# Ledger of designs, part 40: designed miniproteins, single chains

Each design is a single chain, and the fold is of that chain. pLDDT is the mean over its residues in the fold that is shown.

## One batch from the design tools (miniprotein)

Design m1459
Fold by ESMFold2-Fast:
Structure m1459 (fold): chain A 100 residues (1-100)
Amino acid sequence: GEAAVQLGEDAVRDGEAGVELGKAGVEDPKGPGKIPGAIAAALLGIGGVAGGELAIRKAEEAGDGELGKKGIELGKKGVELGKKGIELGLEALKKGVEAQ
């Protein structure tokens, strides 16, 4: 119940952070910290995927209560945002390397 919701909220936060940092690296790939920033975006995205999948599993184990449904929805959102964060982080890494 509550643990699944917390994991899902954490996964969404990490995924959103990965997307934001990845977008910044894609838009402005040249400068100090851009390569480490791109790597950080991909790692945050991985955290969103892994945390989101764990939130879904724990929510399913907790049963069909409202907290279980919320945990599944947040977990799915964390996975989607995490995947986007990974894609943007990898694109930012490629552009950052090419821009140096």
Scores: mean pLDDT 84

Design m1461
Fold by ESMFold2-Fast:
Structure m1461 (fold): chain A 58 residues (1-58)
Amino acid sequence: MLDKALLERALEALKSAVKNKDEELVEEIKKNLSEAEGEDIQKLSAEEAIQYLEEKLK
């Protein structure tokens, strides 16, 4: 599991990529999170992945 600082960076990067419609970066971030967390985050939409990270940071 990533530490809180790395999860916060991933959340900000993912939000920025979604805002900029950078679909390649969104998919890369989801893939890296899926590998690091051992969860199927790649199957989530960008909005669902953002929600997942926000819930993890509580």
Scores: mean pLDDT 77

Design m1462
Fold by ESMFold2-Fast:
Structure m1462 (fold): chain A 59 residues (1-59)
Amino acid sequence: GAEEEKKEKEKKIEEYERQGVAYYLAGDYEKAAEYARKSFELAGKPELGERSAEELRNL
């Protein structure tokens, strides 16, 4: 139901966020940017995801 769909979406956002941070700490800024974009897109903020990805790719 809607409750389960909301939990799955929140879990996916957290998973992408965690992966993005892990890649950033590993120095893989390209993958960190990719996961930052995915997390913001899923959260309904795709413009913020694109900006964050561009900033990370230019590190």
Scores: mean pLDDT 78

Design m1463
Fold by ESMFold2-Fast:
Structure m1463 (fold): chain A 68 residues (1-68)
Amino acid sequence: MLEKEVLEGLARIYISLGKRLAEQKDYEGAIELYKKALELAEEAGNKETIEEARENIKKAEKLLEEAE
């Protein structure tokens, strides 16, 4: 398995990329990246990053639903 620090770093990168896609209103792409970040954060055991990823998924899913 990857080291915890590497997993945490990757999770934060995916959150940042997801936020950029959400700003472009690509909520489907943002959700995909946030879900990858969540999986990595859960494996790393970082509660703060897990919560951030979950919150961003929830917000993006709501915006995607409102768009259609």
Scores: mean pLDDT 83

Design m1464
Fold by ESMFold2-Fast:
Structure m1464 (fold): chain A 63 residues (1-63)
Amino acid sequence: MKTYEFEVDGIKVTATVEGSKLTVKAEKPLTEEQKNAAIQKALGLVLEDVKKELEELLKKLLE
């Protein structure tokens, strides 16, 4: 399970990944545009995290 914290227009957002489900929570109600931005940021962070975790694991083993 992964949890990501970030901001959209100064509003703190927390995204949690449980298996194939993504849950996004914000400190304040988000507009439709802000919700879309939050989902895109969360998906981007998940993808980058997976790729970076694999690369870091490989680098650490090759040290």
Scores: mean pLDDT 76

Design m1465
Fold by ESMFold2-Fast:
Structure m1465 (fold): chain A 70 residues (1-70)
Amino acid sequence: MKEEEEKKKAEDSKFTAESIVKLGRQMAKEGASREAIEGLYKQALKYAEETSEEDKKKIEEEGKKVLEEV
């Protein structure tokens, strides 16, 4: 059942990407460098590519907001 594997992969990737964005936001508040936050954002985007277009856009927007805070 390949559809179940694809759905689980998308859900896992979304969760991972969202978790990385959350971590980036916390690190930004703790005074992490912009370069460190950008590195996390790039990792989040790689996982976001495995999600739906709507979820990917949300992850990209949240990541950009975190970068604006640094």
Scores: mean pLDDT 76

Design m1466
Fold by ESMFold2-Fast:
Structure m1466 (fold): chain A 67 residues (1-67)
Amino acid sequence: MDAEGARRASEQIRRAAEEADIPEEKRREALELAEKGRRAAEEGDVETALEYNRRAAEVLREAGVVL
């Protein structure tokens, strides 16, 4: 995955977290991780971006969100 792909994934996760009916703590955690992933992608650090995106997706999955 390239930096643009990682950035789009961060955006998708952010949008899912914003739209989800989940506890505010879980939403904040997912949004924070997605933002870190987006920043890493903007800096060209694709590996770090993918790690943050994976963790954000896990938080959403544990809260019952399907991505």
Scores: mean pLDDT 81

Design m1467
Fold by ESMFold2-Fast:
Parts: C-alpha cells; sequence; structure tokens
Structure m1467 (fold): chain A 87 residues (1-87)
C-alpha cells in the first residue's frame, strides 16, 4: 500500500506541474496513469485501497477543474490533498 501511495503522490505532483505549465499532452498522459492506478486500487477491494482511490480521484478532479477553468482555488485544494496523502 505505501508504494501505491508514493506512486499516487508522484503522479499527482506531475499532473499539477503539467496543468500549471499548460502542458496538455503531459497532463493527459499523467491523467491516464492516475486513472489506471485508481482502477488497480478499486480492483484490490480492500477498505484501505478504496480509501486511497477516493482521495486520489478527488485530487485529480480538482486538477482537471483547474485545467478547464483556470480557477486557482482548485489547484490549491489539490496541493492540500496531496500533502494529506503524505501524512
Amino acid sequence: MERKREEAIRLLEEAIRAAEAGDEVGLLETVARLQRLIAELEAEGTPEARELARKVAEALEHILTYAATGDRAHLERARRLVEELRR
């Protein structure tokens, strides 16, 4: 589980950087990797894996909303969610 959490944090940070840079291709590639990770966690079926999947999906929604709207409040929320995953 810790390895999956570390991977999620790294991918979310990559998605945030791509979104801030306006790197649409890099964002789409990272989103695909995050969606795969979420599917893998859901397939594991443990409560811990499902909770991690929900938190990753929530952070990803905020990143995508920022990318679509330019609303920096969503970017700030995504960063806070990533920090919560480290604890």
Scores: mean pLDDT 87

Design m1468
Fold by ESMFold2-Fast:
Structure m1468 (fold): chain A 62 residues (1-62)
Amino acid sequence: MKEKEEVKKKVEEAAEQILNGSPEERRKALETLGEIVEKYPEMNEYVLEKLDEVQRIAEARA
């Protein structure tokens, strides 16, 4: 579905906000990812993969 590509882009934007954003932007991005998973359960694996990637990058920076 073309919608899947738009949702993937939104997930990538949220991941970027979690990694490089302010605490408020980070919280909002996590809320956005939760909403995406609720509306598109098929995206759950993709969201988890992106969150895992963000965590690995954050750990490497710390």
Scores: mean pLDDT 78

Design m1469
Fold by ESMFold2-Fast:
Structure m1469 (fold): chain A 99 residues (1-99)
Amino acid sequence: MLSLDEILRAIGLTLRAIGDILQAELTKDTEALRRALEDAKEILELGKKYKDEQFVKLALKLLEQALKLAKKMGDKETAEEAKKGVEEAKKLLEKISKE
């Protein structure tokens, strides 16, 4: 169901999100944290569109890391968005596993 271009996009988004999370943790860069959150949300949308359990699980892990880091950095807005993403990913995994 996923095209090669969409798979490559998901890989690129994942690598960028991991790099941005590491940069935010090391430098307390809120913009890097926000980029990681946006990348994780895009991976979640791909997982949702294609009902791909692995992409949803990947997005969940990235969103949980972003949430933890946002709380540690005191970024309330990013923490709230990440929390919503985590809950959406968990609900989507439950739905996919029952289908």
Scores: mean pLDDT 82

Design m1470
Fold by ESMFold2-Fast:
Structure m1470 (fold): chain A 64 residues (1-64)
Amino acid sequence: SEELEKLKREAEIRIAAEEAMATMSLTVAKIAGLPEEELEELRRRQEERIRRVEEEAKRRIEEA
């Protein structure tokens, strides 16, 4: 259905946006010279955030 296709598209856009923001944030942090320990912590937080977005998107699609 059109509604299901719309939800899937919105999910893809949202996940892509989160991944893009994560990549940009990490790149800026590296350029700024953040220590490896802080970069690793940033990576972990980004991975958890993306995972939560993916789970929420999956739930919304399954509810459709």
Scores: mean pLDDT 83

Design m1471
Fold by ESMFold2-Fast:
Structure m1471 (fold): chain A 75 residues (1-75)
Amino acid sequence: MSKEFIEDVLKYAEQKLKEAKTPEEKANAYTVIGDAYLKLGKYDEAIKYFQKSLDLVPDNELAKKILKEAEEKKA
């Protein structure tokens, strides 16, 4: 997957975060940003954004699963 494509996805997700009106919308944007960083191999940044998503919506099973994967890849 091209780095340029992932950078475009990251910019789009950051714009969605700026436009977000609810905690759920912000959590979804943080999850997308975290996934983009995970694909770039930026595990510290990925973990940070998944944690922000869970701080807003603690019962987000998808974010919990991906956070665990990112932590395992960092270890």
Scores: mean pLDDT 78

Design m1472
Fold by ESMFold2-Fast:
Structure m1472 (fold): chain A 73 residues (1-73)
Amino acid sequence: MKEEAIKLLEEARKAARAGKTQEASRLLSKAKILVEDDPEVVKLINEAMQALARGDTEKAIKLIEEAKKKVEE
């Protein structure tokens, strides 16, 4: 489960960097389902999705990286 969530977060980061906002949001939604029992990670993913919706790609990428680090803990 952790490995799959980490993979989805990394794919979301790559999609966001490529400007594929909708794809990144879908990948983040899938990752969120896998980590629904971890409120800190869910919060970071929700904040990343909101940043993407606002067009703040740099902030979204940083939040995705933070979520990935928390899952790796």
Scores: mean pLDDT 83

Design m1473
Fold by ESMFold2-Fast:
Structure m1473 (fold): chain A 57 residues (1-57)
Amino acid sequence: APPATPPGGKIGKYSDEELLARSEAIIDAFAAANPAVTPEQVAEMRRNVRLGIEGLA
């Protein structure tokens, strides 16, 4: 049976695909707002997010 009070259910609100899409959009917006961030750092962020979501799936 599902818990009556899921205090930490925010991640479970989205599918892995939706989490990836949201995270990539956030990274893109962050990079656009912060031109001091290198393409290398952006690529690393994207890789880490993808691996993290896949590792939790």
Scores: mean pLDDT 68

Design m1474
Fold by ESMFold2-Fast:
Structure m1474 (fold): chain A 71 residues (1-71)
Amino acid sequence: LPGALTDEQAIADAEAARKKAEEYLKDPSSEGQIGVTAAIMHLFATGLAASTDEARARVMELMKEVLEKAK
């Protein structure tokens, strides 16, 4: 799990997950809520897989943005 992704891969993967979460946040249905939850879990897993503290911090920043918009 830790170090499974390069820093560039971790950040790119996290940004893709954030974009999906933003799309799901526009959908008030159950599918939208499930999608947001899945994206948040994906961001958490990507953070754990990041190989450096800098990449992990960036992934956590993206996760925080999604969490702030989800409520």
Scores: mean pLDDT 76

Design m1475
Fold by ESMFold2-Fast:
Structure m1475 (fold): chain A 85 residues (1-85)
Amino acid sequence: SAEAAILAQPVTRADLEAALAFVEEALAHPDDEEGLAALEAALSDGAKVALVRASRPAFQAALAADLSDEELLQITADSLRAMLA
């Protein structure tokens, strides 16, 4: 499937670092819609794939609990940091 192909795409350390920087900026400045949109548009395909993979634990947590956007982003950031370790 297209989804499986996207998730199987190789992700570099630079892609993970870019994805983490984006999530950290979203946590620091959630009201900066224009700045966040510009950062998202600048992300590589690999960084976008890294975000999708890292958001999986947040999605699973959201199925069990009513989580805020900040909590979902924090779980995603923690997942990206684990992938970088």
Scores: mean pLDDT 80

Design m1476
Fold by ESMFold2-Fast:
Structure m1476 (fold): chain A 90 residues (1-90)
Amino acid sequence: SEAFDLEVELGILEIQYAVTKLAADRAIEKGDIDGLKESLENFKKLLEQARELETRAAPVDPALAADVRGLISQIEEDIKKIEEAIENLK
């Protein structure tokens, strides 16, 4: 079903988020500004994908759309933390 396909897409985004967060955390530990900038671009792409998924999910599965909004909030928080980390390392 369309709702199931959207749920699978959310699962994929959650895995991509976890991988991106792990890479960002390692870059912070190492003071790797280039790695942090790469992680920032990856989080921005994930944010765009999550917002697109929320828009598609809202009319089909409002509960799934709410879960996607939770992921969006986490991505936005991580973007802010990475931007602050980059500034502190300059």
Scores: mean pLDDT 90

Design m1477
Fold by ESMFold2-Fast:
Structure m1477 (fold): chain A 101 residues (1-101)
Amino acid sequence: MTEEEKRQRALGVANMEVAHEAARRGLTPEQQAALSDAVTAGIEAGDPEVSRELARKLGLTDEQIEAAARAAKLGIEVMNKTPEEQDEIIARVAAEADAAA
């Protein structure tokens, strides 16, 4: 797997968490976009605190700031996993989203 493929899988998992959080909390498209941007920044930096700082600057709530940090942490974790472990994490996140619907 290439570094770009790992990055795309990490962003995919993180964006699933963002979409689930947006649906659960009734976020506007603008708030969901801000949350996604914050999460992406943290994953690219390898630090969930970057997601917290950007989410705070974008005017997100404390709960949304924590959601951004958690999604970024998950994405960073996925980047450091084997393809098999990544598939297990993706399946779990998808199942949790389906169960919440």
Scores: mean pLDDT 77

Design m1478
Fold by ESMFold2-Fast:
Structure m1478 (fold): chain A 60 residues (1-60)
Amino acid sequence: SGLERAQERGRRAMPVAQASVYKALAQLGDEEAEKKYRELEEKGVKAPQSAVDSITQHYK
């Protein structure tokens, strides 16, 4: 445990964070970000809408 658990959390957290950023950018009209977000969604990575909204607000 410990180190292995932290590495697993990091691997799981990174896809979710990336998906949140891509979804936010896609909502702002970035076609490349939309494609990347869809690829992550198809792999079962879901971006929390609250995180997406927070990122979108920051870029406005």
Scores: mean pLDDT 72

Design m1479
Fold by ESMFold2-Fast:
Structure m1479 (fold): chain A 79 residues (1-79)
Amino acid sequence: SLEKWEALSEEERRAIRMKALEAGFAYRDRFNELIKKKKYQEIRKELGLPEDASEKEIREAIAQAVVKLTKKVIEELLG
């Protein structure tokens, strides 16, 4: 919650932000490697997309999944 965030020191907030960003970047980079290898069907299955989902739809779904993961990591680290 905002109250939990405001109760943290600047160093603790920085540590949480950095850890969440690192997790988000790692998750994004995994999908970027799958795109590079043209493993589009694996991405579609993992993200629950239709088998005929376009590259644009795949990229949009990846962006949404990365944001969701980053928020989840922040929430988990806040307790």
Scores: mean pLDDT 83

Design m1480
Fold by ESMFold2-Fast:
Structure m1480 (fold): chain A 69 residues (1-69)
Amino acid sequence: GTKEAAEALLLMGERRYEEAVEKAREALRIDPNSEVALEVLEYLATDPSVPEEIREEARRLIEETKERR
């Protein structure tokens, strides 16, 4: 939940994008309404400095989360 979302935000700031997306996934698995986790994923999905593979994974997780709402 909140802890996992906060860790994802910190990892994103450190440019540990692969770990950031995994923590965001974990946060959303615990709480699908985690606004912080969704914000992290939106950044990862749109920022061109993030590797394309990670951007694609982030977009997929955003879509999966919206389907659960």
Scores: mean pLDDT 80

Design m1481
Fold by ESMFold2-Fast:
Structure m1481 (fold): chain A 61 residues (1-61)
Amino acid sequence: SEKQKRLQELAKEYEELLEQVGKKFSDEEFTKFVKESIGPPETDVEKLLEKLIDELKKLLS
C-alpha cells in the first residue's frame, strides 16, 4: 500500500540519521537524548517516525 511505501521511506531516512548520530555521539549521549526527546506516546507510527527524524536532524545541526 501507499502507506507501507511511505513508512519504508521514513524508516530508511531514520536509519541513515541514526548512523550519522552514532558516528558523532556516544551510546550514553544518544540514550540521554532519546530519554529527553520522547514525549507522550504517539499512536500513529508515521507521525512518530517524522517526529524522530526531525529531532535527529536538530541534533545533527
Scores: mean pLDDT 73

Design m1482
Fold by ESMFold2-Fast:
Structure m1482 (fold): chain A 79 residues (1-79)
Amino acid sequence: MIEEQIKGLEKGIEEAKKLIEEEKSKEKPNEEAIKLLEEAIEYLKEAIEAVKKEDFEKAKEYVGKALEKVKEAYEKYWK
């Protein structure tokens, strides 16, 4: 179960990295959107480390912060 949670978070990081590469490949890259996605990736990495330490309260906090960054990017740039 914990291993499945980690795999889910790792998949989230991979998907965010693909979105960043896609944005960087555009003629007019949105640097603010890229920055928000990079911040979300850092929070997801912290969540993985918290899950590995069985600190599920910290993991939940970091996932929440990552989701806020993704939501901000979508609301500002991809409505």
Scores: mean pLDDT 80

Design m1483
Fold by ESMFold2-Fast:
Structure m1483 (fold): chain A 70 residues (1-70)
Amino acid sequence: MSREAVKKLEELTKSGTGKDHPLEERVKLILEATPLVIEEYIKKEGLPKEKQEELKKQWEEAVAKGLAAL
């Protein structure tokens, strides 16, 4: 994983530590970090713009389905 994406996720985790945060708020923070992870994967694979948009949509759909199941 890229160092920058990992650092962002660690900051979100630390922000939630020792505080009363609803599950929904934690999920929102993860959703904000997700684009960074996708962009790092794109750089690693050298994907064209169309494939980048496909990946972003797939992750958004997976997250939306997960949230709908809650």
Scores: mean pLDDT 62

Design m1484
Fold by ESMFold2-Fast:
Structure m1484 (fold): chain A 63 residues (1-63)
Amino acid sequence: SIEELEEEIKKIDEEIKKIKEKIEELKKNNGDKEEILELEVELGVLEIERAVLKRILKKLKEK
């Protein structure tokens, strides 16, 4: 349903926010570069998933 899809998008938004906060903290503290790169890859995957779900949601709302 539309509500289930919106809930899934919100969960992904929360995960993205947490990962972004972790990346920023690591960058501020000159943390492990490999860990930062791994988190940036994970962030990229989640942003793609969010974009796909938002596109599906938009199409469902247009019908």
Scores: mean pLDDT 85

Design m1485
Fold by ESMFold2-Fast:
Structure m1485 (fold): chain A 55 residues (1-55)
Amino acid sequence: SELEILLLEIVIGSTELVIELLSKKPDNPKAQALKAENEKRLEELKKELERLKAE
């Protein structure tokens, strides 16, 4: 559905922004761990978006 695609694109954009902000804290181990987790989540979200666009 168009609404689901739009919402996923917003979540992807927000996740990319969070990763960018966390990248500014390289000396913070908690920030780096959260960055790695968000990068994994971003890959999963992009796969889901591709699947929805294929429908």
Scores: mean pLDDT 85

Design m1486
Fold by ESMFold2-Fast:
Structure m1486 (fold): chain A 60 residues (1-60)
Amino acid sequence: EQQVQVFLEAFKDWPKEHLLKAFEVLNSTQPGPKEEGPVGPPKLSPATQELAKQLIEARP
């Protein structure tokens, strides 16, 4: 919340017209739901997964 207030104060000097346009761009650019960044990554690291795949492929 404090960060939001500081941000708003910075943009307070800007004209309302600019704020309206920025709002549209932000809404259009936002990558879906922002409140949460889920996507439970796999427990194994990508490097480990690649190694496993390579081993399987190397095995005739």
Scores: mean pLDDT 54

Design m1487
Fold by ESMFold2-Fast:
Structure m1487 (fold): chain A 55 residues (1-55)
Amino acid sequence: SRLEELIERNERAIRELEEAIARETDPLMKTLLEAVRGGTEYVLERIRERKEKLS
């Protein structure tokens, strides 16, 4: 389903962000990446909730 695809894509995005955060040495950029990761996690949780309601 489209929701399953979105879940997989967001999980990959979170992994890539975690890798980027681990390698980032600039504190400002690291903070920005952490904010993006948090936003992506929030979106993923909403998609999972929607999938459960439709199943």
Scores: mean pLDDT 85

Design m1488
Fold by ESMFold2-Fast:
Structure m1488 (fold): chain A 59 residues (1-59)
Amino acid sequence: SLEELNARLQKLSGTNDSALEIVKRMKESGLTAEEIKEILRLLGATDEEADKILKEVGL
């Protein structure tokens, strides 16, 4: 679920930031949509969840 993905991303980043904020920082660091999507999939995101987050950050 998106909530589980948020929790995993927060744990991985060591912050209480939302998944959206963490992914936005990944984009700002120069990661491509494909690279971010693969990271999200490794963290247990579905393709639909990953695509939704990418769309919200403008990818």
Scores: mean pLDDT 77

Design m1489
Fold by ESMFold2-Fast:
Structure m1489 (fold): chain A 70 residues (1-70)
Amino acid sequence: GPLEEVLALLEELIAEATGEARSYLRLILKELREVGENLTPEQKENIIAALRKYLPAEVAERLSELLNKI
């Protein structure tokens, strides 16, 4: 489902990331694994904002679309 696809994409992105981006993506992955489909609207917005900050626009938008389906 959308959650499993987001988790798989984040693991791939973390493998290629460095520094602050890698650390933040790892925190997002941990949060998604812990809360899963129980994400609050505030948690979704915070995750989307972080993705937009640390990832290329096209990748961030793809992940945001998947997150909004959870």
Scores: mean pLDDT 82

Design m1490
Fold by ESMFold2-Fast:
Structure m1490 (fold): chain A 70 residues (1-70)
Amino acid sequence: MTPEERETLRRIEELLRRAEEALRAGRYDEAQRILREMSELMVRNLSDAALVRVAAEVQRRYEEMRAEAE
């Protein structure tokens, strides 16, 4: 993994944490904006292989968070 990809992964983790906080607070519009920012960051900075793996993990965590919010 390149240093650039590693830095991108750390930013994705921070954005996920912020999205989780927004969802818990009922700030769905803010959570949606954060998830969009995260998607743009991933597309711009990750290789195709890394993008597929990270996107799958992010989607899995988001689905788990939504299920728990119910």
Scores: mean pLDDT 74

Design m1491
Fold by ESMFold2-Fast:
Structure m1491 (fold): chain A 70 residues (1-70)
Amino acid sequence: MEERARALAEEAARLAEEQGIPLEEVAEGLRKAAEAARKWAEEDPARREEALEDAEVAELAAELLREAAE
């Protein structure tokens, strides 16, 4: 999970640099994606575990990007 989150953060940071997007904006986007995944997990119990894992990865990646944007 943490390694996956770090890989996602590194990829997002590289794309942000190429597109000229501030890291804070990318981090906020990932945080919103995590919230959406958590809401979707509540709607579909059969896929809740997978959706919650995706949400956790996105949330951790957002935190890593936010720290890098300091």
Scores: mean pLDDT 77

Design m1492
Fold by ESMFold2-Fast:
Parts: C-alpha cells; structure tokens; sequence
Structure m1492 (fold): chain A 67 residues (1-67)
C-alpha cells in the first residue's frame, strides 16, 4: 500500500475503534472483533493493487462476519 492508503486505513480504524469496542464489550467479543479487523487489514496491506474502497469493503465484511 502507498503511505496515503495506509494513513487512510489507520484513520478509519481509529475512528471506528471506539464504536466497535462498545459493541464488542456488550457481547463480550471485543478481542474477536479486533482480531478480525487486524486480519483484514493485514490481508489488505499484502495486496498492493487494492484501492482504499476495496480495503474498506474487506474490513466491513470481516467485521460483519465476526459479529
């Protein structure tokens, strides 16, 4: 990923992290949700052809599957 794409992904994750933690804390699955997000992010970083929109979609799908 470009530095700009990495910064955009980091900013997105930082913005949504408190909401995800609040949801996960209620269900007791904070660790699972964060692990799923970390896996999606690592996969996206390994794909240099992925656009920011594709990265967001992958993260969104992984979070939905973890919930």
Amino acid sequence: LSAAQQAAVAALLAAVAPAIKALGAASGSVAALLAALATATATAIANPAASVADLVAAIETTVAEAA
Scores: mean pLDDT 60

Design m1493
Fold by ESMFold2-Fast:
Structure m1493 (fold): chain A 62 residues (1-62)
Amino acid sequence: ELLPELTRLTLEYIEAVKNNDPRVDELKERIRELLKKAGYTDEQIEKNLKALDNVAKRIAEL
């Protein structure tokens, strides 16, 4: 099941952003690979990653 793994990686990414963890780039790449595996286009993946960056940034401010 793709969704539980994506959810876990997303939460780890948000925590990494909050902590200014160097793993942010690695986690982002893992999410990108997972979305590719799910059949998303490169354009859709880029849009989704930008949206994720915005969400993670706002959550990190909380």
Scores: mean pLDDT 78

Design m1495
Fold by ESMFold2-Fast:
Structure m1495 (fold): chain A 79 residues (1-79)
Amino acid sequence: MEIEELIKKAEELVKEAARALKEGRYEEAIEKAEEAIEAARKGAELAREAGDKESALEAEILEGLAGIVLGVARRLLEK
C-alpha cells in the first residue's frame, strides 16, 4: 500500500513536472521533478526492502524520467 502510494505520487509529480516544462514554467518543473525523485527513491527503497522487484523497477524508471525533466528544465531556465 505505502509503496504503491509513493509510486503513484511519483507518477503524478512526473506528469505535473512535464506539464510545467511544456508550459514554460521551468522553476515549477524543477520543483515537481525534485519531489518526484524523492517519492520514487523512497518507493524504490521500500520495494527493495519488501523484495518487490517489479515495484522497485517501476520506481527506478520514474526516478529516471523525473531526472530527465529536471535536467531539461534546469538547462532551459539558464537560457
Scores: mean pLDDT 86

Design m1496
Fold by ESMFold2-Fast:
Structure m1496 (fold): chain A 94 residues (1-94)
Amino acid sequence: MSKEELDREVAAALLHMTVAIALRIAEKKGASPEVIEELRKQGDEFAEAVRNGDIEKAEESIKKMAETLRKAGLDDEAEFVEKVGKKIIESLKK
């Protein structure tokens, strides 16, 4: 595979792990099953956008995830996901 394809696959894997950590913390903090399901869906969309190199869709997905977390009262988790997601997206723009 090309270096660009490998970099995108690694970025998607790191993002998947970041989302999984955030979901586990949200669940332990009492987030509703509906919020957890929405976040999983958004995380999958974000990972797919990263794999496809769709920077614009990836930025939209991370924003939606952060909004979902903030609406659930999980501001720290929202900040964590947004910061890590933005860093991953920045690495793909080089």
Scores: mean pLDDT 78

